# Designs tried in a protein design run: designed miniproteins, single chains, continued (5). Part 58

Each design is a single chain, and the fold is of that chain. pLDDT is the mean over its residues in the fold that is shown.

## One batch from the design tools (miniprotein)

Design m17993
Fold by ESMFold2-Fast:
Structure m17993 (fold): chain A 100 residues (1-100)
Amino acid sequence: MTEMTKEEIDKLIEEVKLRSKILELVLEEKYEEAIKLLMEKEHAPEEVVREEVERLKEQIKKVERLSFTVRDVADVEALQKKIAEALAAGIFPIIDIKVE
């Protein structure tokens, strides 16, 4: 079993929130907003970020919205497992996370 620090948990939650927000913006065809957010958070060049968004456009054929509550480390592991299972099935999850 992997023990995670509170800082690692907070970082994973923020990464999941960021990815979910990017997917939501791409679904809403707000591509320039998605590009700006990715550039701000990943400190990546615009060209790299534009390529990532274009890749997401092609892959957004099956998207599912999932709700998840995080209270402890076990909830984070369950969240990571659900994300991995969705991606393995070719599903791009948009995750609404609540932290208690």
Scores: mean pLDDT 73

Design m17994
Fold by ESMFold2-Fast:
Structure m17994 (fold): chain A 61 residues (1-61)
Amino acid sequence: NDKEQAQQAIQQAVQLLPQISGDARQQAQQHLGLAYGRFDKGDYKGARDAAQQAIDIINQS
């Protein structure tokens, strides 16, 4: 459940990244990197939160 939600959030963030550039894209990529790191450690809730932060940055661009 948590793992699948984290995977979906990460995939959504990756798909949305091309919509932004510059500093906003760099910040979104940093949060996405954090999401991958947390996912690899089994912190699926933290991974989802980090991916959601990336999505939020993209939507605010």
Scores: mean pLDDT 84

Design m17995
Fold by ESMFold2-Fast:
Structure m17995 (fold): chain A 106 residues (1-106)
Amino acid sequence: MSPVLQRLLEEAEELIEKQEDEEVKELAKEALELIKKEKDEALALAAAEALIRALEQENKEIALLGIKAIIKALKENDLLLAVKVLEALELEDEEEALKKLKELVE
């Protein structure tokens, strides 16, 4: 595992442990385990960064949709989907982020 990926996974694990919402925590743990098993380093890095961004969201619906989209990208080995999830989670407009993430999960 690369030192960069290892640091991102450690950061994600710390954010998961601090989560008060059990639904977000459970889905984030599933995403983390999938990232640890991912053999495509680019996909694993994009997914880990997206997971951190999702866990930092104040809006629970955005966090949940982000994590669900990350899990989908990992299960489908879709690097482009993982990048699109990361881009959606970086949007300042919560309504636009929510709309984009719903399209990516469906």
Scores: mean pLDDT 86

Design m17996
Fold by ESMFold2-Fast:
Structure m17996 (fold): chain A 90 residues (1-90)
Amino acid sequence: MEKLIEESQKLALELYTKKGWSKEEAVEYGIKELMKKLKLPEELQKLLLDIYRRMAETHTEPSAEEVEEARKYEPLIEKRIKEAEEEEKA
């Protein structure tokens, strides 16, 4: 997991510093690439990005309803993280 986060952060930093992307656009792209590496379904990717965009724009934490929707995917997310960690060792 740590290595995947670092790769996503490095990608965001390159987009921000070398390509002239906004910080928000660069971070969002890094999150999208991380979710793709974890092979998350598109519905979950959209949900997490919508939550992130709202939080970034309003400086507010996720609502209880947003947390509840994301929580139903928690077992899938944990499984994908474990699979990604095993791939790093192989």
Scores: mean pLDDT 72

Design m17997
Fold by ESMFold2-Fast:
Structure m17997 (fold): chain A 76 residues (1-76)
Amino acid sequence: SEARRFVEEQLPAAYEYLRATFDPPLFARLAELVERQAALALRQYELHEAGKELSAEEQAEIEAVRAELAALAAEL
């Protein structure tokens, strides 16, 4: 996915550090949430460049991902 590629290209060292530091299931959850947030950010940027806005469903997904990341951060 474009989000995975973006995160891997921009944060390869951080990704390697997190993978080595956290248990595979916890790292997988964190990576998935970060990838989802990156995908939404990229889509928002693409739509903005086209003079469009995120749908109500996509806006709700941004808030849901933000809440999940905050909950995971509290767990760490």
Scores: mean pLDDT 70

Design m17998
Fold by ESMFold2-Fast:
Structure m17998 (fold): chain A 97 residues (1-97)
Amino acid sequence: SSVQEKIEEISRRVREEVLELLAEALGVSVEEVENMDADDVEARLAALPAEEQEALRARLEELLLEGHREVLKLVQDPEAEELFAKKVAELERRRAA
């Protein structure tokens, strides 16, 4: 499986979670949020109490940062990191012998 396919899966999950958070905050269905114009979403969010806007912003930022972190781990090639660690251990064993 390609790293790109895994990135697409993470992107889809994050997008779905963002839509669910927006739907909950606005008191509408996920499908209704998906059918809203960006301007309509922004206007409705701006009408929320400041405390609710801040809480939603914090949750959205946390969700996006976690998704970004997962993508960075994939892009940083974990297979190369594991292979490098194994080679270091082999070199240390040869020096100890």
Scores: mean pLDDT 76

Design m17999
Fold by ESMFold2-Fast:
Structure m17999 (fold): chain A 84 residues (1-84)
Amino acid sequence: EREKIEEAVEIIGKAINGEEVPPEQLAEAIVLLFKKEYPELTEEEIERIFEAALKAAEKYGPTEDGLKEALAAAYDVLYEILGK
């Protein structure tokens, strides 16, 4: 949940180092970090970000490129929500 930020940072670090991270865990890590930085995000908005990140991570696989695509997808949804 919201206080698993340390675990989220570890998961992202593993993906950056080229370690295999399951897409669901990677997406969960990304949304936890987004929720910390943007505590105003609703549960519905968090679910949208999670779905986008998960889909992107699954598309490329459990590598650094998967993290990059998951982050890009998550940020696209975040910017839409924040009314960039």
Scores: mean pLDDT 76

Design m18000
Fold by ESMFold2-Fast:
Structure m18000 (fold): chain A 65 residues (1-65)
Amino acid sequence: MTEEQVEEVEKGVYIVALATMLAAARSQGDEELARKLEEYLDKAVNAKTAEESRKIFDEARKLAA
């Protein structure tokens, strides 16, 4: 794989992780956490690099703890 393809795959991992956290928050009825996770998911999807997506995921994980 090229560096571009590897970065895209890594970015996708964080996006899937955020989407999974969002689905869990929604299933629990945690509307506040779900709203915050929606914002982080949007930021991760629009991130230019996998590193940006990782940082966004790390921040979302801290809020969900």
Scores: mean pLDDT 78

Design m18001
Fold by ESMFold2-Fast:
Parts: structure tokens; C-alpha cells; sequence
Structure m18001 (fold): chain A 99 residues (1-99)
């Protein structure tokens, strides 16, 4: 069970790192929860942590870029909300890079 989940997680990491496509919000949350679960209960493997960190970093970079492209098309209220989301994503990205 756990070994099968780990193998699927590793495959997902490799594919995500190679692809130019951003993960959707559901995929990001599922991956984050899976990584946190493995780290907490079964995995202290530095390579798994590094792969998870690289995947999240790449995803947040794409989220920021995509959001910035949408900004000019939005209402002022929506722009303000999205700017806050971009700022939070940039903070998470800096934390991942500083590690």
C-alpha cells in the first residue's frame, strides 16, 4: 500500500518536473497532503523531500506567471484579491528557494 503510493508519487514528481504544464489546484493540494503525510509518518528520505520541494517551487512559479497574465483582464476588486494571492505564492516560493 504505502510502497505503491510512494512509487506513484515519484512518477508524478518526475512528470511534473519535466512538463511545462502547471498542476491544477486540486492536484497541488493532493500532492502537498500526500508529501506531508509521508514526511510525518514514514519518510525521512531527503530525496523525496527535495523532489517535493522542486515540484512545489515549479508549480508556484507557473501559478504566479499565469495569474499575472490574467491581471489586466480583471475588475479592480478581482485584481486586488489576485495580487494578494500572487504575493502569498511569491512568499512560499522564496521560502522554498531559501530552504
Amino acid sequence: DKKEKLKKLEEAFEKALETEKSLDDEEVEELKEAVEYFEKYYLTDPEVKELANKLLEKHYEKVVAKAEEKLPELSEEEKEKLKKEIEEAKKKLEELKKK
Scores: mean pLDDT 66

Design m18002
Fold by ESMFold2-Fast:
Formats: C-alpha cells, sequence, structure tokens
Structure m18002 (fold): chain A 96 residues (1-96)
C-alpha cells in the first residue's frame, strides 16, 4: 500500500513537471488527476489501520474517506505550489 502511494507520487510528479511547462491549466489538470489517483489507495490504507484498531464502523469508513480526500488534495496543492516556485527560480536564473 505505501509502495503504491510512492509509485503514484513519483509518476504524477513527472506529469506535473511536464504540465507546468505547458501552463497553469495543464498543471491544475495534472494535479486533479493525481488527487483522483491517490484518493482510493490512501482510503484503503487509512481504513485498514482503523480496522486493525477495532474501528470497523460506518462512521470510521466515512472518516477514512474524508481524511483520504483531504490528504490527497493537500498533496496535490503542495506539488503545484512547489513546481510554480521552482519554475520561477529557474526563469530568474536563466535571465542572468
Amino acid sequence: MVEEVQKLGREYYKRIVEAAKEGDDALNKAAEEFRKALTPPLYELILEVLKERGLDTPEAEEFARQLAEGIAQGLADIMVAVEKISKEIEERRKRR
């Protein structure tokens, strides 16, 4: 499970880097695709941890879904921000 999340992060990071070269619309689309791809495996990981702790309730499943969506969105937003900052630094350096 952790390996699946790491693999998705690596693959989508490359897509986000390429998309950033095309413009903000492409970058935002790549980030949304990453969020959608990351949410299911993250939900399964959180749900498994909760079940191991004896929390096998509908409320725990709903919490796991909300937490997975929140984490996936947060990571997507961070990746977009990092790429935009990196691009600005590289463009400033090229002007020298």
Scores: mean pLDDT 78

Design m18003
Fold by ESMFold2-Fast:
Structure m18003 (fold): chain A 83 residues (1-83)
Amino acid sequence: MVTKEQEEEMLKVLDKFEEDLEQLREELIKKGKLELAKKALDNAEGLLEKMREEFKDSPEVQKKIEELEKKLEELRKEIEKLE
């Protein structure tokens, strides 16, 4: 089972991940670097899927991952709108 300490460390990682997604939006999507943005989002999605599997017994981590997956979908829609 996931320990409380591992859960707290993962939540900090996910908070940083959210900040990195906002930087991706500003530095790649808004600047029209759409192919690099797509590759970065594909990598981010794979990382979240791995974290979801590793922390499936942590409702708090699962909820945060779900929120980040929704943000990834919104960023993909923003790219689609710019194409």
Scores: mean pLDDT 83

Design m18004
Fold by ESMFold2-Fast:
Structure m18004 (fold): chain A 87 residues (1-87)
Amino acid sequence: KSVSKQELEDEVILSMLRMIIGIGRSTGRLKEAAEEIGKTLEKYLKKFKLSKKTLEEIIELLEELAKISDEEAKEVALETIERLRKA
């Protein structure tokens, strides 16, 4: 029943990103949501190392966000994906 520290950290970041996307969808603020995800990931990666599985799940979330976004929000999401793939 004990969750590992890594599993908890991975679930925290995924939950934060899902919440930001949900708020962006409900408010129509998809560009601001994409920017906030980028900032959240930058701060999180400074303190914690992501597993490859969690990195892939984050990329999938950003790709889904890009699908429903206008041109500007899509560009921000795709730039974040590129940064994650280069890391």
Scores: mean pLDDT 78

Design m18005
Fold by ESMFold2-Fast:
Structure m18005 (fold): chain A 81 residues (1-81)
Amino acid sequence: SSLYEEFARLAEEFFRETDEARRKELLRRMGELALQMITDPEVRARVEELLARGLAETDRGRQIALAIELVELVQEALKRQ
């Protein structure tokens, strides 16, 4: 999927990004692509929760952990579709 390839590219860029504002922009775009790919309403709600928490997070380590959880959730959901 071209959407998943773009999501994976944004995730790689996110994990290498040192600028806080750019990381939040990348995380927002990752969430938008995830919601375009995910059809399950419960998984979509979890994506929205992780995105909201990640965007509000000020600690870099916790923000990275939330982003990892988002990537894993998207990968798992797409295998079930």
Scores: mean pLDDT 88

Design m18006
Fold by ESMFold2-Fast:
Structure m18006 (fold): chain A 93 residues (1-93)
Amino acid sequence: SEAERIRDMLAMIETTVDLIRSVLDDEEALEEAEELLERVRRAAKGSVEEFKAAVEEFIEFVRELVEKHKPPPDVVAALELSIAELRRALAAL
C-alpha cells in the first residue's frame, strides 16, 4: 500500500541520517539533516506530492554532503545506495 511505502521510505531516511551522524562531526550538516528528517516526517502526514518533494530535497542534501565532505569510499557507496533506493521508491509512489 502507499502508506506502507511511505513508512518504508521514512525508515530508509532515518537509517541514512543515523549513518550521517555516525561519520560526520560537522554540526551545521547534522542540524540540516535533522531539519530535513523532520520535514519529511511532517510531509508524510500530508499529500503524496508534499512527501515526494521533501524526499527529493533530502536526496539533494545527501548528494551535496558527499561532494562537500568527501566521506570514505564505503560511506559514499552506502549513501549512493540509499539515494538509488529512495529514487526507486519515489517512482513506485
Scores: mean pLDDT 87

Design m18007
Fold by ESMFold2-Fast:
Structure m18007 (fold): chain A 101 residues (1-101)
Amino acid sequence: MKEEEEKKREEVLAEIDRLYPVLAMLSPNPQKVKELLDLIKKALREGKISPEEARKYINELVDLTLEYQRRWEAARSPEERQAVLDEFNKKIDELKKKIEK
């Protein structure tokens, strides 16, 4: 089981590295995406979260990025874009708190 968990951990770390440039490109805030992915990598390396928990957080980040990318594109004013950015940042900070717990 431990050897299989180590392999799963390495697979998730590789997936994060592969996903980062795509999510950064699509995201309203690439820096916040990087911070969350770096936190997931750190928590996974330190054994604070399992590979399965890391996958759940990655999937939640992917869903948030796609939702807020659509909302960003639909925004018709600088004020609407700022609201989308602020809400996205808040959702990322909520995920970060769940991982740090």
Scores: mean pLDDT 84

Design m18008
Fold by ESMFold2-Fast:
Structure m18008 (fold): chain A 94 residues (1-94)
Amino acid sequence: MTKEEIEKRIEELKKRYDELKAQLEAVGDTGRAIVAEFDKLYEELLKTLDEYEALQIVLNALSMVLDGKVSPEKAIELAKLAAEILQRRRQAAA
């Protein structure tokens, strides 16, 4: 991928993340608390992943919570596991 393609993908993912956060915040105090937990998860993922990878993981986890499939705590666990899998794949490719 070119730098321009990656940059465009990051902007598209950021826009989706903002849209999902707005949907949760509309729920009230509970939604705002969930947004705060996912913002914290995103910051933790950025320590080991690039912005593109971190956004994809956070968005997938947040979508699962919005679909009512998992709790926010379980979604965070699954996101951390996905990050570990990506790190292992990167190490195996090198």
Scores: mean pLDDT 79

Design m18009
Fold by ESMFold2-Fast:
Structure m18009 (fold): chain A 93 residues (1-93)
Amino acid sequence: VTEEQLETAIEGAPFILDRLEEGYEALKNAKTEEAKETYKFYELLNDPNLTDEDLRKLIEESDDAQLLMIFAYAVKHKNYDIAELTFRRLQER
């Protein structure tokens, strides 16, 4: 991961977050178990008791879509250590 690639991703993170928030508002009204599970992950990221250790564990267990959510969340909260870790994980795939 280059610093330039990380900086570009950070600049794009608010756009990703806005799209995710709009999508999750639609998912809140969905009745399928898969949509409810996705919405629960979004709620989990907004839990004020969520620690950096919890975020690191989630990064290990997350798919690409969930990693993008964690990345956008970390940038929003200026948690650049978690943002870099998540970005590296996405690059490794």
Scores: mean pLDDT 72

Design m18010
Fold by ESMFold2-Fast:
Structure m18010 (fold): chain A 100 residues (1-100)
Amino acid sequence: SLEELREEVRKALIDHMRLAVGLEKEYEKMPLDELLELVQKRFNAPKVTPEEVEELIDEIAEVLSKLPESQRKQAINEFVDLLLQDPEKAKKRIEELKKS
């Protein structure tokens, strides 16, 4: 379902951020907004709001729903990486795939 894909994208994003800041126990239960702030501060990543991130997760999940299941895992990894490195490029990629 679309909700399952949203959860999968959200989890992948959280897992990616936790790997970036290290696998220390103190980060294990950190909520998305605090983890996002930590990543942005530590790695000088582009500033996006938690609300903007949630909107992008929804749009990514919609795009992924149109892809074959075998391609979804790789696409999730690509999108979460782009979202953290260049959110504007991630938005453009989403729009391109929506047209396909």
Scores: mean pLDDT 77

Design m18011
Fold by ESMFold2-Fast:
Structure m18011 (fold): chain A 92 residues (1-92)
Amino acid sequence: SEASDEEIFEIVEEELKKLLKDYEKVIEELEELIKENKDTNPYTAVEALFVKKLLEAYKEGDKEKVRELVKILMEARREKLPVEEILKRLEE
């Protein structure tokens, strides 16, 4: 059996708690990764954007948005979605 969305959410939450200890620096590093990679390594840019959105939602206490983002990640992995489709789903 694959890990449930709830189990993945718990793992993500534990990682986000670690990143929150150095929030401003992590956000700056993620923004730099997005900027440097958006044209040359679009998958790297999308991964950085996804982590940034997760961390911002978690810092605001928006657990529902974190769960929604985790669902997008799981769907992207299950369906092997191209970068363009992942970006569209992240804009919702």
Scores: mean pLDDT 79

Design m18012
Fold by ESMFold2-Fast:
Structure m18012 (fold): chain A 72 residues (1-72)
Amino acid sequence: VTQEQVIAVANAAGKLMKEKGVTSLSPEELREIGREKGLSEEQIEEIIRAAQAVAGSDRIGGRALAGVVIRV
Protein backbone atom coordinates (compact mmCIF):
# COMPACT_ATOMS: atom_id res chain seq x y z
CA VAL A 1 0.00 0.00 0.00
CA THR A 2 1.31 3.46 -0.95
CA GLN A 3 0.76 6.82 0.80
CA GLU A 4 -1.01 8.11 -2.36
CA GLN A 5 -3.50 5.21 -2.21
CA VAL A 6 -4.27 5.90 1.48
CA ILE A 7 -4.73 9.64 0.73
CA ALA A 8 -7.14 8.81 -2.13
CA VAL A 9 -9.23 6.53 0.15
CA ALA A 10 -9.16 9.12 2.98
CA ASN A 11 -10.37 11.91 0.65
CA ALA A 12 -13.19 9.75 -0.77
CA ALA A 13 -14.19 8.63 2.76
CA GLY A 14 -14.27 12.27 3.96
CA LYS A 15 -16.54 13.21 1.04
CA LEU A 16 -18.89 10.26 1.71
CA MET A 17 -19.05 11.13 5.45
CA LYS A 18 -20.04 14.73 4.60
CA GLU A 19 -22.70 13.53 2.11
CA LYS A 20 -24.19 11.11 4.70
CA GLY A 21 -23.79 13.49 7.67
CA VAL A 22 -21.68 10.96 9.63
CA THR A 23 -18.24 11.13 11.26
CA SER A 24 -17.17 7.50 10.61
CA LEU A 25 -17.65 4.70 8.07
CA SER A 26 -17.96 0.92 8.34
CA PRO A 27 -15.24 -1.39 6.94
CA GLU A 28 -17.67 -2.42 4.16
CA GLU A 29 -18.08 1.21 3.03
CA LEU A 30 -14.28 1.55 2.91
CA ARG A 31 -14.05 -1.66 0.85
CA GLU A 32 -16.43 -0.14 -1.71
CA ILE A 33 -14.32 3.07 -1.85
CA GLY A 34 -11.11 1.04 -2.27
CA ARG A 35 -12.64 -0.99 -5.12
CA GLU A 36 -13.77 2.23 -6.87
CA LYS A 37 -10.19 3.58 -6.57
CA GLY A 38 -8.82 0.41 -8.24
CA LEU A 39 -7.12 -1.07 -5.16
CA SER A 40 -6.74 -4.85 -4.74
CA GLU A 41 -8.60 -6.64 -1.92
CA GLU A 42 -5.24 -7.14 -0.14
CA GLN A 43 -4.47 -3.38 -0.28
CA ILE A 44 -7.99 -2.54 0.95
CA GLU A 45 -7.68 -4.97 3.91
CA GLU A 46 -4.25 -3.50 4.84
CA ILE A 47 -5.73 0.03 4.95
CA ILE A 48 -8.76 -1.15 6.98
CA ARG A 49 -6.59 -3.04 9.51
CA ALA A 50 -4.24 -0.06 9.94
CA ALA A 51 -7.16 2.40 10.26
CA GLN A 52 -8.96 0.17 12.81
CA ALA A 53 -5.73 -0.02 14.86
CA VAL A 54 -5.50 3.82 14.87
CA ALA A 55 -9.26 4.25 15.58
CA GLY A 56 -9.44 1.52 18.26
CA SER A 57 -12.85 0.50 16.83
CA ASP A 58 -14.55 -1.13 13.84
CA ARG A 59 -15.88 2.24 12.63
CA ILE A 60 -13.25 4.42 10.93
CA GLY A 61 -13.19 8.24 10.93
CA GLY A 62 -11.14 10.72 8.91
CA ARG A 63 -8.62 11.20 11.75
CA ALA A 64 -7.87 7.45 11.81
CA LEU A 65 -7.29 7.45 8.02
CA ALA A 66 -5.01 10.51 8.38
CA GLY A 67 -3.04 8.54 11.01
CA VAL A 68 -2.55 5.70 8.50
CA VAL A 69 -1.21 8.18 5.88
CA ILE A 70 1.49 9.30 8.36
CA ARG A 71 2.50 5.65 9.08
CA VAL A 72 2.80 4.59 5.39
Scores: mean pLDDT 77

Design m18013
Fold by ESMFold2-Fast:
Structure m18013 (fold): chain A 90 residues (1-90)
Amino acid sequence: SADEIEEAVRNLKKALEEKDSEGIVKYATELIKALEAELPSLSEEEQVFAREVIELLKGIIDAAKAEDWEGAEKLWQELLELQSKRAKEA
């Protein structure tokens, strides 16, 4: 549900702020699974956005595993820009 996605996003943000590699991997993986489960029900335009978000989340996981906090923060900001754009177009 949208509420579950919003909660996972809040948990991911907190884990990023705390530089919690385990938490980042956990919450980003949960978000990827939730988005992948929704893909077949989305419009073509929504599927493009969801796939872009999934790729950014995969990058955040890789950065967190490498303890690349600058890279993780950059990818997180890119994700926030995508969500902000979608919210204005909705």
Scores: mean pLDDT 83

Design m18014
Fold by ESMFold2-Fast:
Structure m18014 (fold): chain A 84 residues (1-84)
Amino acid sequence: SEFEEYFKEKEGEISLRKAVAEATGDKKTLEAINLMLKGVEAYLNGDYDKAKALFQQALQLAQSVGDKRMIEMITKLLELLEKE
């Protein structure tokens, strides 16, 4: 699916961002990344409603932190989820 292809392309960036957040103690950014990853897991398990809710929570946190790149990634995942 376009969702899985997009996530696969971004996996390296997401993993690096998670490692940086863990190393720097950036709890809000780490929570947003963890919610996004839980959303991807829910999608892969076929739980689209749960995936949408988790991505919306991740988006709110990313917006509160002002991380434009994370906002872009989560928004794209939500758009791809809603097309399916």
Scores: mean pLDDT 86

Design m18015
Fold by ESMFold2-Fast:
Structure m18015 (fold): chain A 67 residues (1-67)
Amino acid sequence: MMMPIPVRRTERVEIRGTSEEIGEFMRELQRLIEEGRVQLLSDIDFRVLERRPGADVLEGSFDLGYR
């Protein structure tokens, strides 16, 4: 795929949760990308919001285009 497809709408997405919760969301997002409904327009930037023994809370941010 050499050229980006036109998108109808763009949105900045922020998600917070454990790595497991983020993994579930990313799995669903990947399915929508494969269906051609959305495109990932930026790299995903992950930040640690809180560190605790055995539990980290992460924040992911990225730009999404809707077809």
Scores: mean pLDDT 72

Design m18016
Fold by ESMFold2-Fast:
Structure m18016 (fold): chain A 90 residues (1-90)
Amino acid sequence: STIPPMSPEEKKEVEELLKKAEESKDLEEQLEALRKAIRLLANSPHKDEEVLKFAERILDLLSTLPDTPEVSALAISAAVVLSIARRALA
């Protein structure tokens, strides 16, 4: 079965949120941007290879942030999205 790819607009929104998270020096701004990106990926009906790559990038970025309960919760959410994308592509 073929999974429809994410739209260019959806990809752009996630990319802009990830850039904001990477460029921000404020943990709260980084966490808000990552939370929005994870929500967009989780709610997308298109669990394509781009969703998998975005989820991996989010997890990599979260691994560089301070060890807080909020960071841990977002890492779990991103890992769930990654798992769903991997299953959808199998």
Scores: mean pLDDT 80

Design m18017
Fold by ESMFold2-Fast:
Structure m18017 (fold): chain A 81 residues (1-81)
Amino acid sequence: MSEEEIKKQAESFIAGLKSVIDAAERALKENASPELKARIIATIDGMIKRAEKLKPKFPEDLQKEIDELIKRANEVRDKLA
């Protein structure tokens, strides 16, 4: 894979993690249904697994950003559970 392809994958994961964190925070504020909360938790879990699998191939700066987003995703996941 090219460096540009790796960077683009990292940026996609970062955007996806930000999006699901935003959705989770909204679900908490709006007291979303148990079904919606469960779907968001499942999405977060899947994204974290994929990010951890690919993270070692990403540039150090993007790895740090992904680590911070994983931390935030876990925090909001725990609040939904």
Scores: mean pLDDT 81

Design m18018
Fold by ESMFold2-Fast:
Structure m18018 (fold): chain A 80 residues (1-80)
Amino acid sequence: SHMEEVLRRTAERLEAYLRELGAELYPELDEESRRRAVHQELQADPEATLARLRALAEAETGPERGLIDALLDRWRASAA
């Protein structure tokens, strides 16, 4: 129950950070196009894109912070 809630919140917060990144990088695009563009950025320059996501999550605290950091580290490893 508690772990399921933490995982749900972590997923919701990551989705919010991805939306924020898309709005920042591609303000002229709609939300779906922003999602695709951010995905392409992750494939083209995973190191820089993941660094920007980590910066957006810098103020994150509690158990969600640890899970976000672990997920970003796994994404970086998968991109290498």
Scores: mean pLDDT 75

Design m18019
Fold by ESMFold2-Fast:
Structure m18019 (fold): chain A 98 residues (1-98)
Amino acid sequence: MEAEKVVEEAKKKAEEKLKEIEELVKEIEKLDKKAGEEAREAKKLAEEKLKKVLEMAEKIAKEGGSVEQVRALADTAEGLAESALEGMKALKKKVEEE
């Protein structure tokens, strides 16, 4: 129902942000090998955190829990994805300047 739609939209947004992060990781790897390795590790940690939050949201939605709780977890996932993307952009800029 509505809660399940919130989870599906959050998963789609997270996937789109992770795709952007992957493109940045590839660019960083071309500029500097060590920074590329750090970028890969950062992406892996972001994926693991996103997976845990989205799995919690999905479980609450399936158990007929509060839509407000599911939205709060979806917002948390979106914030984690945005923070990871901005961190990756900052790392690329730092590598380009050094």
Scores: mean pLDDT 84

Design m18020
Fold by ESMFold2-Fast:
Structure m18020 (fold): chain A 78 residues (1-78)
Amino acid sequence: SMRQIIDDFATTVINLRQAQRNGDQSSVDSYGGRIRDLLVRLGMPVGDATRFSTGMKNNDQDVDLARLLLDRIRQIRA
């Protein structure tokens, strides 16, 4: 369901942030891939999802953008 995908996305973003803080590049890459897949499932084109997830892997501020995106999706659904 859409709710499950949104919840999985939020959890993955939290895990990505923790991996970034720990300097665990392998986990950062893994969670970045999961974010890409979840964005595609939420309706993003593959190219846009890939660009977004790559940005999140390289910039901690993109985690805040992901939160704003989740809030927007939840608002549209509600």
Scores: mean pLDDT 72

Design m18021
Fold by ESMFold2-Fast:
Structure m18021 (fold): chain A 92 residues (1-92)
Amino acid sequence: MLEETEKAIEELKASADPKEQALLDKLLAVAKKIENGEITPEELKEGMLARLELLKLRLEKEGTITLPQEEVDELLKQHLELMEKEVEAFRK
């Protein structure tokens, strides 16, 4: 539900840097469009990409990424392929 999503994003913003805040704003915009039934497949894909970028920034900030960059890039590629399948499901 949009109201719960807005609250969760505001909570995350409290500990976020400016780059993370911009990505959280993007996720909120996508959530509002989903709630209103106005989401397009392209907007859904953009929201998913913003989520992955936020995760990457958080992992880099915490020093949690111990995998080689090449492995991280391959995992992101696989995630994008899965997201494209989800976007296709919404084209019905």
Scores: mean pLDDT 67

Design m18022
Fold by ESMFold2-Fast:
Structure m18022 (fold): chain A 90 residues (1-90)
Amino acid sequence: SKEEHKKELKKKLEELGEEVKERAKYIKENTALDELQSMIAAAFALKNKIEVEELIKSFKEESEELEKFIEILVLVEKQAPIEEIEELMK
């Protein structure tokens, strides 16, 4: 059962990685605050933490409202299941 769960999680991680890349590209061209919230949440789940931090910093410098949304999203991420967060942040 744990092995089946790991296989399922790996597939979800690959799908999430593709979704994050697609949204990052879109947001770079057409940025909206509600979409930024979704992207930031997905970005915090992204395996490559360095790229995520650089993207967030870039958007943060453009809006004070974005900083507030980032704080809210961080709190939401902290409430997510620890096992899933650890696996996504590897």
Scores: mean pLDDT 51

Design m18023
Fold by ESMFold2-Fast:
Structure m18023 (fold): chain A 65 residues (1-65)
Amino acid sequence: SSLTEEQKELIESMAAAVAPLVKEGRLSVEQAVEAVIAAARAEFPDAEFGEEERELVREYLERVL
């Protein structure tokens, strides 16, 4: 992944912030992953987000679900 440790920490925080919406059934896991990726792209416009970064976000969500 091209992400720094600081970027990963912020992305993990974003995943934790959307996890309650997944628990409540308001978002699927896939929708939550895409929401976090969209927020991360807005925050880090020069960073690359692909399958590896989606898998990282899924792992962060699984830790808090």
Scores: mean pLDDT 84

Design m18024
Fold by ESMFold2-Fast:
Structure m18024 (fold): chain A 91 residues (1-91)
Amino acid sequence: MRVTLTPEQLVEMAEAELAVRDSRHAAFVRRIALAAGDDAAIEAVVAEELAKTEDEKEREMLRKLAPYLAEAARTGDLTAADERVKEEGAE
C-alpha cells in the first residue's frame, strides 16, 4: 500500500489532528518539515522557536519533538508522527 508520504502531506494530516490542539504547534511542525534535507536549517528553526518561547515546558517539548520530525522528514519513517495521524485506512 502507499507508504510514501512527503513531510508536507504528513503535516497536512497531522494538522487535521492538531487543529483540536493549537495552530501554532502545527505551524512549527510545518516549518520543520519544509526545512527537510538540511540539518542546519532544521536546527535554525528549532533555535528560533526556542528563542521565542520562554516557557520551560514548551522549550523541552520543542527540543524533544524536533529530532523526531527532522528524522521523519529525512527518512520517511514516521512511526511517532504517524501514530498521531492514524493511517488505518478502514474506519
Scores: mean pLDDT 58

Design m18025
Fold by ESMFold2-Fast:
Structure m18025 (fold): chain A 62 residues (1-62)
Amino acid sequence: SNAQKLYDHAVEGARTAGSRSAAAAKAGELYRQNLITPEGLEAAVRAPDLDSALAAIEAGRK
């Protein structure tokens, strides 16, 4: 689906950048596109590391 492609693109972008801040920025993009929950966005931006931020994005998927 188009939603799956947007998630995959965002996750790969964050992994390529290798930073928590990049994952938080991608979570914001996905939230604006109505693809993750508000709880998922909050968890991702508060995450202490990249892996935790990516896990928050996955858990927050609509």
Scores: mean pLDDT 84

